Designed miniproteins, single chains, continued (2). Designs and how they scored, part 43

Each design is a single chain, and the fold is of that chain. pLDDT is the mean over its residues in the fold that is shown.

## One batch from the design tools (miniprotein)

Design m5565
Fold by ESMFold2-Fast:
Structure m5565 (fold): chain A 69 residues (1-69)
Amino acid sequence: SLEEARKALEEGKYDEAIKLAREVIENSTDPEERLEAYRLLSEAARKKGDTELQKEFDEGYLKARRELA
């Protein structure tokens, strides 16, 4: 769930947070939930220092944000 992804991120479990947030994106069509999941993915990738992965997730976040507007 989105809550589990957020908790994993808070606990420094970045790979788990990425896995859980990806599951939210796969299972949810709610634009707000998808936007939050991409935000968590971007933050987790940034905290891992994975610049390429962060860029990919930042692009997903911007796309999801446009769908919400």
Scores: mean pLDDT 81

Design m5566
Fold by ESMFold2-Fast:
Structure m5566 (fold): chain A 73 residues (1-73)
Amino acid sequence: ERLRRGAENAVREAERLLAAANPDLRMAKYALEQAAKSLEELGWTEEAKKVRELVREGRLEEAVRLARQALEK
């Protein structure tokens, strides 16, 4: 519950940062790492790992989409 809300807030923050006219990629990566940590604590270890891999590859929009989909399960 608390972890899920934390993950949802982190994903929403990353989406907001990426949608801005001047995207803060550093803060978006940080928000996605927080989302991945929360997913891992919820037991979604594989989803958390995939989010981190996408962040490492610079595929931030895909990382947001994957984290969002995991939270909708």
Scores: mean pLDDT 79

Design m5567
Fold by ESMFold2-Fast:
Structure m5567 (fold): chain A 66 residues (1-66)
Amino acid sequence: SEEEKKKIQEEITKFIGEVLRELGDELERQLERLKAGEITEEEARKELEELSKELVKKIKEFEKKL
C-alpha cells in the first residue's frame, strides 16, 4: 500500500540521516586529530577504511530488514 511505502521511505531517510551523521562526526574527529599531530594520514586512512566497512555492514543489515 501507499502507506507502507511512505513508512519504508521514512525509515530509509532516518537510517541514512543517522549513517551520515555518524560519518560526519568521525570525519571531524579524524581531522582534529590530524591537525593536532596525534595521528598520521596513513593511520587516519586506515581508521576511515574500518569505519567504511562497518557502515557498509550496517547498510547491508538494514537492506535485509526491508
Scores: mean pLDDT 81

Design m5568
Fold by ESMFold2-Fast:
Structure m5568 (fold): chain A 57 residues (1-57)
Amino acid sequence: GPAELERVRRQIALALGLSGVSLLVALHELEKLLAETTDPEIRALLEEAIRQLRAQL
């Protein structure tokens, strides 16, 4: 729902500001969220965010 979408957007925004081990931990949490969600909009946001964050490693 909208509250879950906004929560996910906040987690992605926080992760984009991270580096090193903190980024790896945040990436793991985003991958866990992707495994647990079936919402297509949230899945699309998480897949794109994970792709971008992995490119920074």
Scores: mean pLDDT 81

Design m5569
Fold by ESMFold2-Fast:
Structure m5569 (fold): chain A 71 residues (1-71)
Amino acid sequence: MSPTERLQERIAQLLREAAPRALSAREIAERLGVSQSAVSRGLNRLVERGLVEVSRDANGNRLYRVTAEPP
């Protein structure tokens, strides 16, 4: 797999392990030991694929988590 695909899998795994908590791109970058830019690109791809949802905290920071089941 390409480096981008491997990073997306690592991000998705981390978010599954953290569920139901939402994590910022910075927190994900710190936990995975990669740049925040790389994480942000991977998160955008996961959001586009519908595997991750994005929300914002009270300060406007983007928070990410695995897509929750509707019920």
Scores: mean pLDDT 76

Design m5570
Fold by ESMFold2-Fast:
Structure m5570 (fold): chain A 87 residues (1-87)
Amino acid sequence: SGMATLNRGIELYNKGDYEGAIEAFEEAIKESEDDPELRAMALFFLGQAYYKQGDYKKAVEYYKEAAKLIKDPSIKEALLEKAKKLE
């Protein structure tokens, strides 16, 4: 399931395997086409993995994509502020 793939990516991320985490998060995004909440989480963690690799341009792009799918205004705004600080 997309959630299982997302959780695998988070485990890899926590171990410092950012390359493996990116692959898992990209897979979770493909599995989440009809699940905007899962897609938002996968996009957010994909941004976090790119941030850890020093790819701030990709981190910003994925944070902004995730923010588009987030309905909670406080969470959305916090994520947009996070993206803005990297520009």
Scores: mean pLDDT 88

Design m5571
Fold by ESMFold2-Fast:
Structure m5571 (fold): chain A 94 residues (1-94)
Amino acid sequence: SAAAREEELRRRREAALARARAAAAKAGMEVIAADSDVNPLNGVVVVALVVRDTKTKEERVAVHAEPTEELNPEEEEALAEVIERAIREALAKA
């Protein structure tokens, strides 16, 4: 069902963000805001993060956009992996 698929994708996005926060914390950074969107027409994943240096309190905005390969609705795991990668790339640019 579509509702069950949307809920699973939401949980995977939340898990990816939690991993990104953990990675940021190890690097002395804090993720204070995050937004991610997937354009269903072209499969482009866009991630915007606001990260703060825990020592200096400096805030930076990092944006990463990445095209996905051809996805069908059954390939939600592949979409979750692309979102996770996009979050890591956005964090690396911060």
Scores: mean pLDDT 66

Design m5572
Fold by ESMFold2-Fast:
Structure m5572 (fold): chain A 75 residues (1-75)
Amino acid sequence: GPEGRARAIELLERALERAREKGLEETAKHIEQAIEAVKAGDIETAERHLAAAVIHASDDEELVRLIGEAGRALR
């Protein structure tokens, strides 16, 4: 619902800031695309980008947690 999408965007913006600070360009790109997809209501596309973001962020536990929480908020 709208509250879950707003929460997901909040979590993804925090994840995006962290990814950018750490120079994780691929993870940041996928988070940006996930945010755009959530705003467009395309949850399936958002979830695919979140899965890709996690793959490129595998060594950052906090980043993986933020992305995971965002994915749960979309459901």
Scores: mean pLDDT 87

Design m5573
Fold by ESMFold2-Fast:
Structure m5573 (fold): chain A 60 residues (1-60)
Amino acid sequence: SVQEIRQQLFDEIRSIQLGDWSKLPKAKELLEQLKELGDTASVERYEPVIKLLEERYKKK
């Protein structure tokens, strides 16, 4: 359900913020699932967070 995906995304973002960067691909998957389901409010909330985390991770 949308609610379960939202909760999973929140948990994955929290894990990344605590240092588990291996969760980033799963967080991106969950965000794309919310986009496909039309959960615009969650996408607007979490997409900027995921983009920021992705840019931090891509430091070369």
Scores: mean pLDDT 82

Design m5574
Fold by ESMFold2-Fast:
Structure m5574 (fold): chain A 73 residues (1-73)
Amino acid sequence: SAEADRYYQKGKEAFNLGKLDEALRYYDKALEIDPSNYEAWALKGQALDGLGKHDEAKAYRKKSIALKKEAEK
């Protein structure tokens, strides 16, 4: 989806600026539209690690890895 891609790019922009809470909001919007975007799950995990939410971050990293394996078959 073009909308999902736009939210994902906005999330990456916010992440690169260190605006981790804003990045999470954009990644959540992208993932509501396209939950198969394993990069967005990975970056959501990284943003949560940056905010000290390490257990949540680990769960999303595992989800990203599982989806990436499916996508790379």
Scores: mean pLDDT 87

Design m5575
Fold by ESMFold2-Fast:
Structure m5575 (fold): chain A 78 residues (1-78)
Amino acid sequence: MEEEKTRLTVEGYRLLAEALASDDEEEREKLIEEARRLFEEAGDEESLLLLELGEALKEGDLEKAKELAEKLEELLAK
């Protein structure tokens, strides 16, 4: 259902915006995790990959970040 998926995705991005505006690391992590859950419910693979790529880069996991970036490129090619 297009309406439902769109609403979940929009809410996820709203939470990400709040996380990016927050100086509190614990609150940022909670908001990011809630956004991930909403993207999963929406089936928004692109937003999920973007979230995981950002986390991998933050953790310094460059191999995982590269794999996620390649998956994003594949999705954009479709």
Scores: mean pLDDT 78

Design m5576
Fold by ESMFold2-Fast:
Structure m5576 (fold): chain A 60 residues (1-60)
Amino acid sequence: SEELRKKARDLANKATEAASRGDIPAMEKALEELREIAKTDPSLQPLVDAVERLLQAARR
């Protein structure tokens, strides 16, 4: 849905901002919420994958 797509974009933006601050817990929270949305709308899975890769890079 359009609302889910907007929410997913907002969460991805929050994850990117958290990454710039080194805020791992905030990135994890955004990823968790994105995963729940992707369960409802699988077309958003690539966005989940992108945030997950960003989190993995931040931990390395």
Scores: mean pLDDT 83

Design m5577
Fold by ESMFold2-Fast:
Structure m5577 (fold): chain A 65 residues (1-65)
Amino acid sequence: SAGEKAREAARRAAEEGDGTAAAVAAHQYSLNGDKEGAEEGARAAEEAGGGPGATRVAQLSWQNA
C-alpha cells in the first residue's frame, strides 16, 4: 500500500540519520493524492528517530504543495 511504502521510505531515511529525507519521501505520496500514506510516512519518520521536527517538515510540505 502507499502508506506502507511511505513508511518504509521514512524508516530507511531515518536510519541514515536524515529525518528530513524521510519527510520528503512521505510528501511525494501526498502529491499522488495518497494523503493518508504520506501522513503515515511522516509519523513513521518521527517514530524512527526523526522526532517531532521530521513530522513537522512533512506537514509543512503538504501545506506548500
Scores: mean pLDDT 59

Design m5578
Fold by ESMFold2-Fast:
Structure m5578 (fold): chain A 66 residues (1-66)
Amino acid sequence: MTIRATTTLDVPSQVGLVLRLNGIPGVEASLEGENTIVVKTTLSEEEFEKLLAELNSIPGVTAEVV
């Protein structure tokens, strides 16, 4: 399953978020263009929903399923 996250975060904050996400087993995050993070996962539906909710809880981040 794939998440697209649009951010209003500074570049250091975006890099920090990408590094944090890539630390999770079954999660691969990358910066695609300016202010966009694409998150590819092999997680279960429960873990995916938890990650989606966590991303949307971060100020300046809007995450959606694609």
Scores: mean pLDDT 83

Design m5579
Fold by ESMFold2-Fast:
Structure m5579 (fold): chain A 56 residues (1-56)
Amino acid sequence: MVESRQVLKEGAFTEEAAKAVGEEIGKETGNEVEVNWGGSVVDGKALLGVNITEKP
């Protein structure tokens, strides 16, 4: 299954920072995580798109 959500992250204004967020969530959940930043900023935080794929 794939779960899609949005996350606000302070300081994640680059693709490298967004990838770091994905790696952190992947370590915490044990799932495959893809994080993208499309350039949107809300309340001074980067609005990240997060897709979590459960391991089979």
Scores: mean pLDDT 73

Design m5580
Fold by ESMFold2-Fast:
Parts: C-alpha cells; structure tokens; sequence
Structure m5580 (fold): chain A 68 residues (1-68)
C-alpha cells in the first residue's frame, strides 16, 4: 500500500535533495513549494525511517496525511 506524507518547515536549500531522495526510495512526489513537499511512499518501514531522519536534518517536520 501507499502512505501519504507532507514534509513542511524545510530549509529551502534542502528541498531538491529531499525530492531526489523520495524518488530514490520509490516514492511519488506531488506538490512542492519552497519549504514543503507532498508525497507518497511505499509502506516500507526502512524508507519511512530514512526519510523521517532526512526531513528532521533539514529542520522540517514529517506528517502522515493518509493511506491508499
């Protein structure tokens, strides 16, 4: 299944690298702003943990917005 997320409060310089990382983890990127990314990840604990750490390193927060 897919888990829907929003990363927000990001350092703007970190956004392109996070978009690339989401895609590398098999994720799908939706809306991107200067400080936020809406995206979907496969239901994979390792991918979720890696991205949570990356979002925190960028100064942001990661919020689950849904499942599909």
Amino acid sequence: MWVLYRASGLAPEAVPALVARIRALGGVVGRVTATSIDFALPDDEAAQAALRAAVAAAGGTLEQTGES
Scores: mean pLDDT 81

Design m5581
Fold by ESMFold2-Fast:
Structure m5581 (fold): chain A 61 residues (1-61)
Amino acid sequence: DRVEELLERLEELARETASKGDLVSDEEVEAFLAENREPTLEELRRLDLEAVEKELDEVLA
Protein backbone atom coordinates (compact mmCIF):
# COMPACT_ATOMS: atom_id res chain seq x y z
CA ASP A 1 0.00 0.00 0.00
CA ARG A 2 2.51 2.61 1.14
CA VAL A 3 5.08 1.31 -1.36
CA GLU A 4 2.63 1.81 -4.22
CA GLU A 5 1.80 5.30 -2.94
CA LEU A 6 5.50 6.22 -2.80
CA LEU A 7 5.97 5.00 -6.37
CA GLU A 8 3.09 7.14 -7.62
CA ARG A 9 4.41 10.17 -5.77
CA LEU A 10 7.88 9.60 -7.22
CA GLU A 11 6.43 9.45 -10.73
CA GLU A 12 4.37 12.61 -10.21
CA LEU A 13 7.32 14.48 -8.72
CA ALA A 14 9.56 13.40 -11.59
CA ARG A 15 7.02 14.63 -14.15
CA GLU A 16 6.42 17.89 -12.32
CA THR A 17 10.14 18.52 -11.89
CA ALA A 18 10.82 17.85 -15.57
CA SER A 19 7.95 20.11 -16.60
CA LYS A 20 8.92 22.85 -14.15
CA GLY A 21 12.32 23.56 -15.62
CA ASP A 22 15.21 22.58 -17.79
CA LEU A 23 17.37 21.81 -14.76
CA VAL A 24 16.39 18.15 -14.85
CA SER A 25 16.50 16.45 -18.25
CA ASP A 26 13.87 13.99 -19.41
CA GLU A 27 16.58 11.33 -19.63
CA GLU A 28 17.43 11.75 -15.94
CA VAL A 29 13.77 11.50 -14.99
CA GLU A 30 13.26 8.39 -17.14
CA ALA A 31 16.41 6.76 -15.75
CA PHE A 32 15.24 7.43 -12.20
CA LEU A 33 11.78 6.01 -12.91
CA ALA A 34 13.13 2.99 -14.79
CA GLU A 35 15.44 2.12 -11.91
CA ASN A 36 12.53 2.22 -9.45
CA ARG A 37 9.92 0.58 -11.71
CA GLU A 38 12.02 -2.37 -12.92
CA PRO A 39 11.61 -4.11 -9.54
CA THR A 40 8.24 -5.63 -8.73
CA LEU A 41 5.99 -4.33 -5.98
CA GLU A 42 6.95 -7.32 -3.85
CA GLU A 43 10.65 -6.47 -4.14
CA LEU A 44 9.87 -2.92 -3.09
CA ARG A 45 7.92 -4.18 -0.08
CA ARG A 46 10.94 -6.17 1.05
CA LEU A 47 13.22 -3.21 0.38
CA ASP A 48 13.59 -0.58 3.08
CA LEU A 49 10.85 1.99 2.60
CA GLU A 50 13.17 4.46 4.32
CA ALA A 51 15.51 4.21 1.33
CA VAL A 52 12.68 5.15 -1.03
CA GLU A 53 11.60 8.02 1.22
CA LYS A 54 15.18 9.28 1.30
CA GLU A 55 15.22 9.40 -2.50
CA LEU A 56 11.96 11.36 -2.43
CA ASP A 57 13.45 13.80 0.06
CA GLU A 58 16.43 14.40 -2.24
CA VAL A 59 14.16 14.95 -5.25
CA LEU A 60 12.09 17.42 -3.26
CA ALA A 61 15.21 19.30 -2.20
Scores: mean pLDDT 61

Design m5582
Fold by ESMFold2-Fast:
Structure m5582 (fold): chain A 59 residues (1-59)
Amino acid sequence: ALAQAVARARAIGAQQAEEVRKTKEEGALSENGDELYKQAVEQASEALLRAAQEVAALA
């Protein structure tokens, strides 16, 4: 259970980091870039926090 939660957290982290990077790069060409970047960072932070809470609950 714990090992699966850790593996899931790593996968979420990698996917969210890539999405934030992509949003920032694409946002540089758009007037909404700052808002899209902030939204992506907030969503990534929430996903990582939930994954961390799952790992902590199993530890």
Scores: mean pLDDT 74

Design m5583
Fold by ESMFold2-Fast:
Structure m5583 (fold): chain A 70 residues (1-70)
Amino acid sequence: AELRARLDELEKKLKEAKTKEEYIQVNMDLGALYLAAVVLHLMGAISPEEYDELLARIEKMEKEINKKLK
């Protein structure tokens, strides 16, 4: 629940981002969420389905940020 809520907030921040520094900050926060999702998945604290959803959303956001940082 917490990781999904944090990802929702980052998705909102990404939509509102206007500067290179803002995109870099979102990218750093995504990296932290990715690590947290991996750890929670290994601990069995989130379902495989939730893990797959979180990873897919993170990868989509990283792809979007990479386009903006070119």
Scores: mean pLDDT 83

Design m5584
Fold by ESMFold2-Fast:
Structure m5584 (fold): chain A 92 residues (1-92)
Amino acid sequence: MKVAKVELTNVAPRPVPPGTPVTLRIYDENGNLIAEFPAVTPDRPLRPGERVTLEVPVPDSAKVGDKAELIRRENGQDVVVAEGKIVEVKPA
């Protein structure tokens, strides 16, 4: 088991409200979903282009450079609100 530091940038055209429920998804180099976690945005608006850093437990297969997304449900659809990657992995 590893701990990953994930850096994400808000790609939504509008600010994400404080404390918004989101799902963090991590994909390997082949696009396979390897981790999925419930998360909450910071207690402040997350503006377009603003960065957020999260530390999450990940499978041993997770690597620096693996893709990460924050997903919000809007009107029954999954919407990507932030995109990024794993920037650091360490043993748990």
Scores: mean pLDDT 80

Design m5585
Fold by ESMFold2-Fast:
Structure m5585 (fold): chain A 71 residues (1-71)
Amino acid sequence: SKEEAKKKLLELIGRILRAIGELFDLRLEIKKAEAEGDEERVKELKEEEEKLKKEIEELKKEMKEAESKLE
């Protein structure tokens, strides 16, 4: 139903916003680690950043599909 699609869309939007917040925090940690010269930590954090970017892209695809079902 349209109501179910709307609920799913709101859930996905919430998850995307949360993931974007995590990405922002992660980027701040990368900057701190770079300033400290902690190359191992920078590498680890950048790998987490790539995983989170992929998660956000998948959520955006699900959001577009949910939007299509509302139209």
Scores: mean pLDDT 84

Design m5586
Fold by ESMFold2-Fast:
Structure m5586 (fold): chain A 98 residues (1-98)
Amino acid sequence: LQEVFDRLRDLVGAFLDAMMRGDLPAAEKYAEEFKKLAEEHRDQFTPEQQKLVDELLKIVDEALERFRQAKTPEERRAIVQEARLKFVEIYQKLEELL
């Protein structure tokens, strides 16, 4: 299970890095891989872990939609920074459950 959470964390990092460089296709690919990995291992999560994974999925979807609408590099940077802070908070909670 730890390996699954490590993989999810790596995908979040790749997703944020893709958005930072303005690579929307890569960001969409990493978001999709994250969703597939989370769904594939759903039965392995405790109810508390599943709730936190669902929060991560929501953050990914919201960040991606905001990123698609962003017009400037400054807006994209703000979206990435906000999403990164939210991911750090949720991953800290997930680590406490492992």
Scores: mean pLDDT 84

Design m5587
Fold by ESMFold2-Fast:
Structure m5587 (fold): chain A 60 residues (1-60)
Amino acid sequence: SLVAQAEALAAQAREAIAAGDLETARRLAWQSFKALSAAGLNREALARGAELGAEIRRAE
C-alpha cells in the first residue's frame, strides 16, 4: 500500500540521517510525503514532512 511505502521511505530517511547522508534523507523524506499525499492522507503527509524536516535540521 502507499501507506506501507511511506513508512518504509521514512525509515530509510532516518537511516540516511544516522549515516550523515542528509541529501538522501531529504529525498527520501519528500518521497514519503508524496506517498502519504497520494494516499489522500494530506494532514499526515504534512506532519511527516515537518517531523523528518526537523530531524534533518537537527542533524546539520
Scores: mean pLDDT 87

Design m5588
Fold by ESMFold2-Fast:
Structure m5588 (fold): chain A 83 residues (1-83)
Amino acid sequence: SKADELVDGIVEAFNKGDYKTAVLLIKKLLDLPEDEQRYAINKLVERLPLSEEDREKIQKLIDEGKYEEAVKALINALKKRLS
């Protein structure tokens, strides 16, 4: 699926240290249907090295249907690792 392709691309870019590409691909998640956005963000929370606090925050936003906010929270969680 397009969601699986984006998830794999994001994880690969992050693991290679290509953080600009990872962030650009994460933003493209918002172009997916909402059910696929929820699926993709959940897979990224599982596969990316996020803190437990950031995982809980993103999970809560997904549960509330706040997918744009969940994407922003995911980007911010990754940026904390880079600064």
Scores: mean pLDDT 85

Design m5589
Fold by ESMFold2-Fast:
Structure m5589 (fold): chain A 64 residues (1-64)
Amino acid sequence: SLEEEIERVELRILLLEAMIEASRLVAERSTNPALRERNEAEAERLEKEREELKKELEELKKKL
């Protein structure tokens, strides 16, 4: 259903937010330069995915 699709997208956004925070924490706390760089890049990628899902969520909510 549309309601189930909205819930799925909302839960995915929450998961992405948690993953972004985790990646940023690793980047900030790690003494390994390569691990810092990879986690910064991952956080940026996840932020872009989150922005796309937020737009999708807005479109889904318009169909209610």
Scores: mean pLDDT 88

Design m5590
Fold by ESMFold2-Fast:
Structure m5590 (fold): chain A 67 residues (1-67)
Amino acid sequence: KINEAILEAMKIMEEEGASASRVTALALRAIGLELDGASLEEVLKALAEEAERLGMLKTAEYMRKLA
């Protein structure tokens, strides 16, 4: 489920010292993509790209492996 992927990513982001705002930004993007009918693979790839943009490289790598 998309929610499970978000929760796991949030744990990794916390380990990387990500701020609450960065964690929230990824969660909101995932919700928006899900509402637009995106597949799990599309959500994970988009979140990986956003995580990389926000400097959360470990989170981005994790999400790419799940896509």
Scores: mean pLDDT 74

Design m5592
Fold by ESMFold2-Fast:
Structure m5592 (fold): chain A 57 residues (1-57)
Amino acid sequence: KKKELEKAEEEARKELEKLSDDQADEAVGKAAEEVAENPEYDRLEFNKLVLEKAKEL
């Protein structure tokens, strides 16, 4: 589980580094909004959402 979280965080970070600061903030913001609406989403799911949103930009 911790290894999965580390991999998700690293992949999200790498995708965010490809984006501008504004786009990175947008990706993180969208992921945070989805987590706020879905309290069952944990830190692993949050990082997966950040990665998904970052790839869309």
Scores: mean pLDDT 77

Design m5593
Fold by ESMFold2-Fast:
Structure m5593 (fold): chain A 95 residues (1-95)
Amino acid sequence: MREKVLEEASAILKGFGYGVKAADAETLEEMRRLAEQGFRELAKEYKDPELLRSAADAFIAGAEATLRMKGYPEEEIEERIKALREVADKVLKEF
């Protein structure tokens, strides 16, 4: 139980960090590329599907929080987050 909780916390923190980095992309295309790389790295590290999904959800949350902090319009945030969810679903289906 304790080890699984710590592993989940680690996955969430790593996912969130990748999401923050993806939000530094200037274009939606660059963000999709960084997201694909980030989700593939998470999938290589986390073999537990539930743990991988937690990391992917944290990635999206980290990106959304960072875009808001940078002052992006809500409409652009929604478009970029939708793109991240699509990339996550595509990559995670391969694992």
Scores: mean pLDDT 83

Design m5594
Fold by ESMFold2-Fast:
Structure m5594 (fold): chain A 120 residues (1-120)
Amino acid sequence: MEAGEGAREAARGAKEAGEGAKKGDHEKAAKGAEEAAKGALKASKGAAEAGDSVGTSKASGGAVAGAGGATMAERSPKGAKDAAGGAASAAGGAAEAARGAGDEEAAREAEEGARYAAEA
């Protein structure tokens, strides 16, 4: 279940990005956002294969936001919060893809990760 696996990966990345942002650790925030983006891309691919156009669009958009946030954090310590915000978008999009696939548990984990990163 690729959408569920992607959502769980995005959840872990978002939590790491949020922790990095809270500590001012921009390298940790960048790494977390990159992981969240990769998870969201995997969730988007799974949703597309299942014919879920809404889940595909939201997870893909989240992946773009996560990758952008990671780039900002890699370039500047001030980008740590941008990485957390991008990771939150990635995890949120991945959650929708997972829910569309019927993986409610993976969707819940991704939503928790997104909330944690958004509060950073």
Scores: mean pLDDT 86

Design m5595
Fold by ESMFold2-Fast:
Structure m5595 (fold): chain A 80 residues (1-80)
Amino acid sequence: SEEEKKLEELYKKYKEKINQRLAAEFDKRRREAGDLNAPMTVDLLIELLDRLEPSADEDEQKVIRALKERLLAEQARLEG
């Protein structure tokens, strides 16, 4: 759909920024947990995206929310 194409375009624009911020928050989370070798899980990725959302601009927030929605849907499919 047109909305999906617009979201994909926004994702491509913000991908690098979001990935860099996710990497920083993941490193912080592993340090806080005392496990520097902890793998990225879907649950953890959603938690990290929630931490990033409040400091993001409106377009970045839209991308973060769309990513969280897709991750939750994917998690539900994998459990079925």
Scores: mean pLDDT 78

Design m5596
Fold by ESMFold2-Fast:
Structure m5596 (fold): chain A 70 residues (1-70)
Amino acid sequence: SLEEIARRLQERYGVPLEDARLIAEKAYEAAKQGGMLSAIEAALEVARELGVPDAAGMTAGVLAYQEAQK
């Protein structure tokens, strides 16, 4: 679920939960419209705007793509 992705970003990277939810949501929307690269790109864009590390954005993009395949 998107909530599980958000919690994982909070636990691994210390991302505030509200920011993590926003990143997960934007990555998931992009994943449904495109592929994994679209999800990663959307997650990185939002992560950079929020001052979140690229590693968290990349993780969110991959996980959101996997969630979109369910």
Scores: mean pLDDT 87

Design m5597
Fold by ESMFold2-Fast:
Structure m5597 (fold): chain A 83 residues (1-83)
Amino acid sequence: RKEEERRLSEEALRASEEGNSSKLTGITIRAISEGLEAAKYTAMAAIYLSQGRRDEAIRYARKALELDPELETARRLLKKAEE
């Protein structure tokens, strides 16, 4: 479960960097369906960051880190949103 969340979070970050909003949406839906809360919040942060909505991106990245403090992808998204 933790491994699945980290894998999906890495996919979300990659999709965000590629500008692939369809893939980001798919990752978010998959995380919701499987109850992977940390991955869900990481994907949401990536979506909001890609839309220039930094405050929302920060909020959701922090939620992901509250669930998994070692989730490097969420930490990277938080840093990007704060810059």
Scores: mean pLDDT 79

Design m5598
Fold by ESMFold2-Fast:
Structure m5598 (fold): chain A 91 residues (1-91)
Amino acid sequence: GPEARELILRAIGLILRAIGLLLDAELLKKQGKGLELVEKAEELAKEAIRKAKEALRAVEEGRLEEARRLIEEAERLLAEAERLLEEAKKL
């Protein structure tokens, strides 16, 4: 249904966004910038990917409320990861 499609697209979008962050993080680590902040951002982005994948499984099982909660958790984790990565870039 429409809700399941919305949740799938949101989860996929989060995974792609997190992959982009992980690629940026790898480049910053090679440049020696803000290593501790970059490592924390990578940890949060990987956790966001795990939550987004769990949300996709929940959608397939018809657990739409759980899927939405997992997506919202992944969105919060990724926002914090992006904040930490931007702080690392300023160093």
Scores: mean pLDDT 91

Design m5599
Fold by ESMFold2-Fast:
Structure m5599 (fold): chain A 58 residues (1-58)
Amino acid sequence: SGEKKKIDQIIAQMKKLEEKANKKTPDKRIRLVAQAQLALEQGNVAKAKELIAQLKAM
């Protein structure tokens, strides 16, 4: 159950990041978001967090 809560938080963070800077680096951002979504679907929360950190650094 803890993993589901972390996944929900990561999804919320991704939505905020998409909303704030969709146009600045669209190709790279779209790729990272897609990889993060795939990681979440696979239950790989650690990988999703890494990708979210990269999105925040952009």
Scores: mean pLDDT 73

Design m5600
Fold by ESMFold2-Fast:
Parts: C-alpha cells; structure tokens; sequence
Structure m5600 (fold): chain A 93 residues (1-93)
C-alpha cells in the first residue's frame, strides 16, 4: 500500500523514489488527518541520524509541488508542538 511504501522510507529501509513521492502527495492531498499523520512521521524521521536524509529528500521532493507545500506548511503551523523539526526544515527550503 501507499502507507507501507512511505513507512519503509521513513524507517530508512528504502530510498525516496518517484513512486514514494507520488504516494505521499496522494496522502497529503486526500485528507488533513492522513496528511498530519505523515507529517508527524516525517518530523520523527528528521530527528534520527539513520532516517534524517530520507526525510529531507522526501520533503524537498514534496515541496516542489506548490499545493502540497502550502498544505504541509499550513498543517505544521497549526500544530507546531507536534512537528517542530519539520516546520523548521520546511521554512529553510
């Protein structure tokens, strides 16, 4: 499933591929709750040396899509205590 592909990337078990980026975009645009859960996973992955580079690569790829970027920033700014690493990284892009 899309969620299983993303989970493997966030755990450092596979690289960020075009398929993973498209799966993540689909989740983000589908619902605020599913998007926020993914952002929390990305925030956790940014905090670990094993997973940090995968999280950065996925966020950079997602941020190239204006609609996806705007939604990620909005959800992060509405919930800064849950995703502090992600919010800081998104504002640095």
Amino acid sequence: SDAELIEKVLHGEMPVTEEVVEAAKKIILKSDLEAFRLLVGLDEALGSEKTKENAKALLEALSKDEEVREKMIKLAEENPDYVPNLLKYLKSL
Scores: mean pLDDT 86

Design m5601
Fold by ESMFold2-Fast:
Structure m5601 (fold): chain A 69 residues (1-69)
Amino acid sequence: MPSLEQAEEEARIEIRALRELAEEGVLTEEAEEAVRRLEEALASGDAEKIWEATIEASMVIIKGAVSRL
């Protein structure tokens, strides 16, 4: 299981990537919802919940990258 610090760092990286997708109009609704889920998980302070949210966010990021190309 990742530490809280590792989970928080990963979540911050993914929020940045998702916000970039939304800014460019790629999967805007899904990206914004993924950011909201990550922010809620971060507010919980639960490393497991944060990590689960980052995995879900990673799928949205990959889907956005594939949709762009």
Scores: mean pLDDT 80

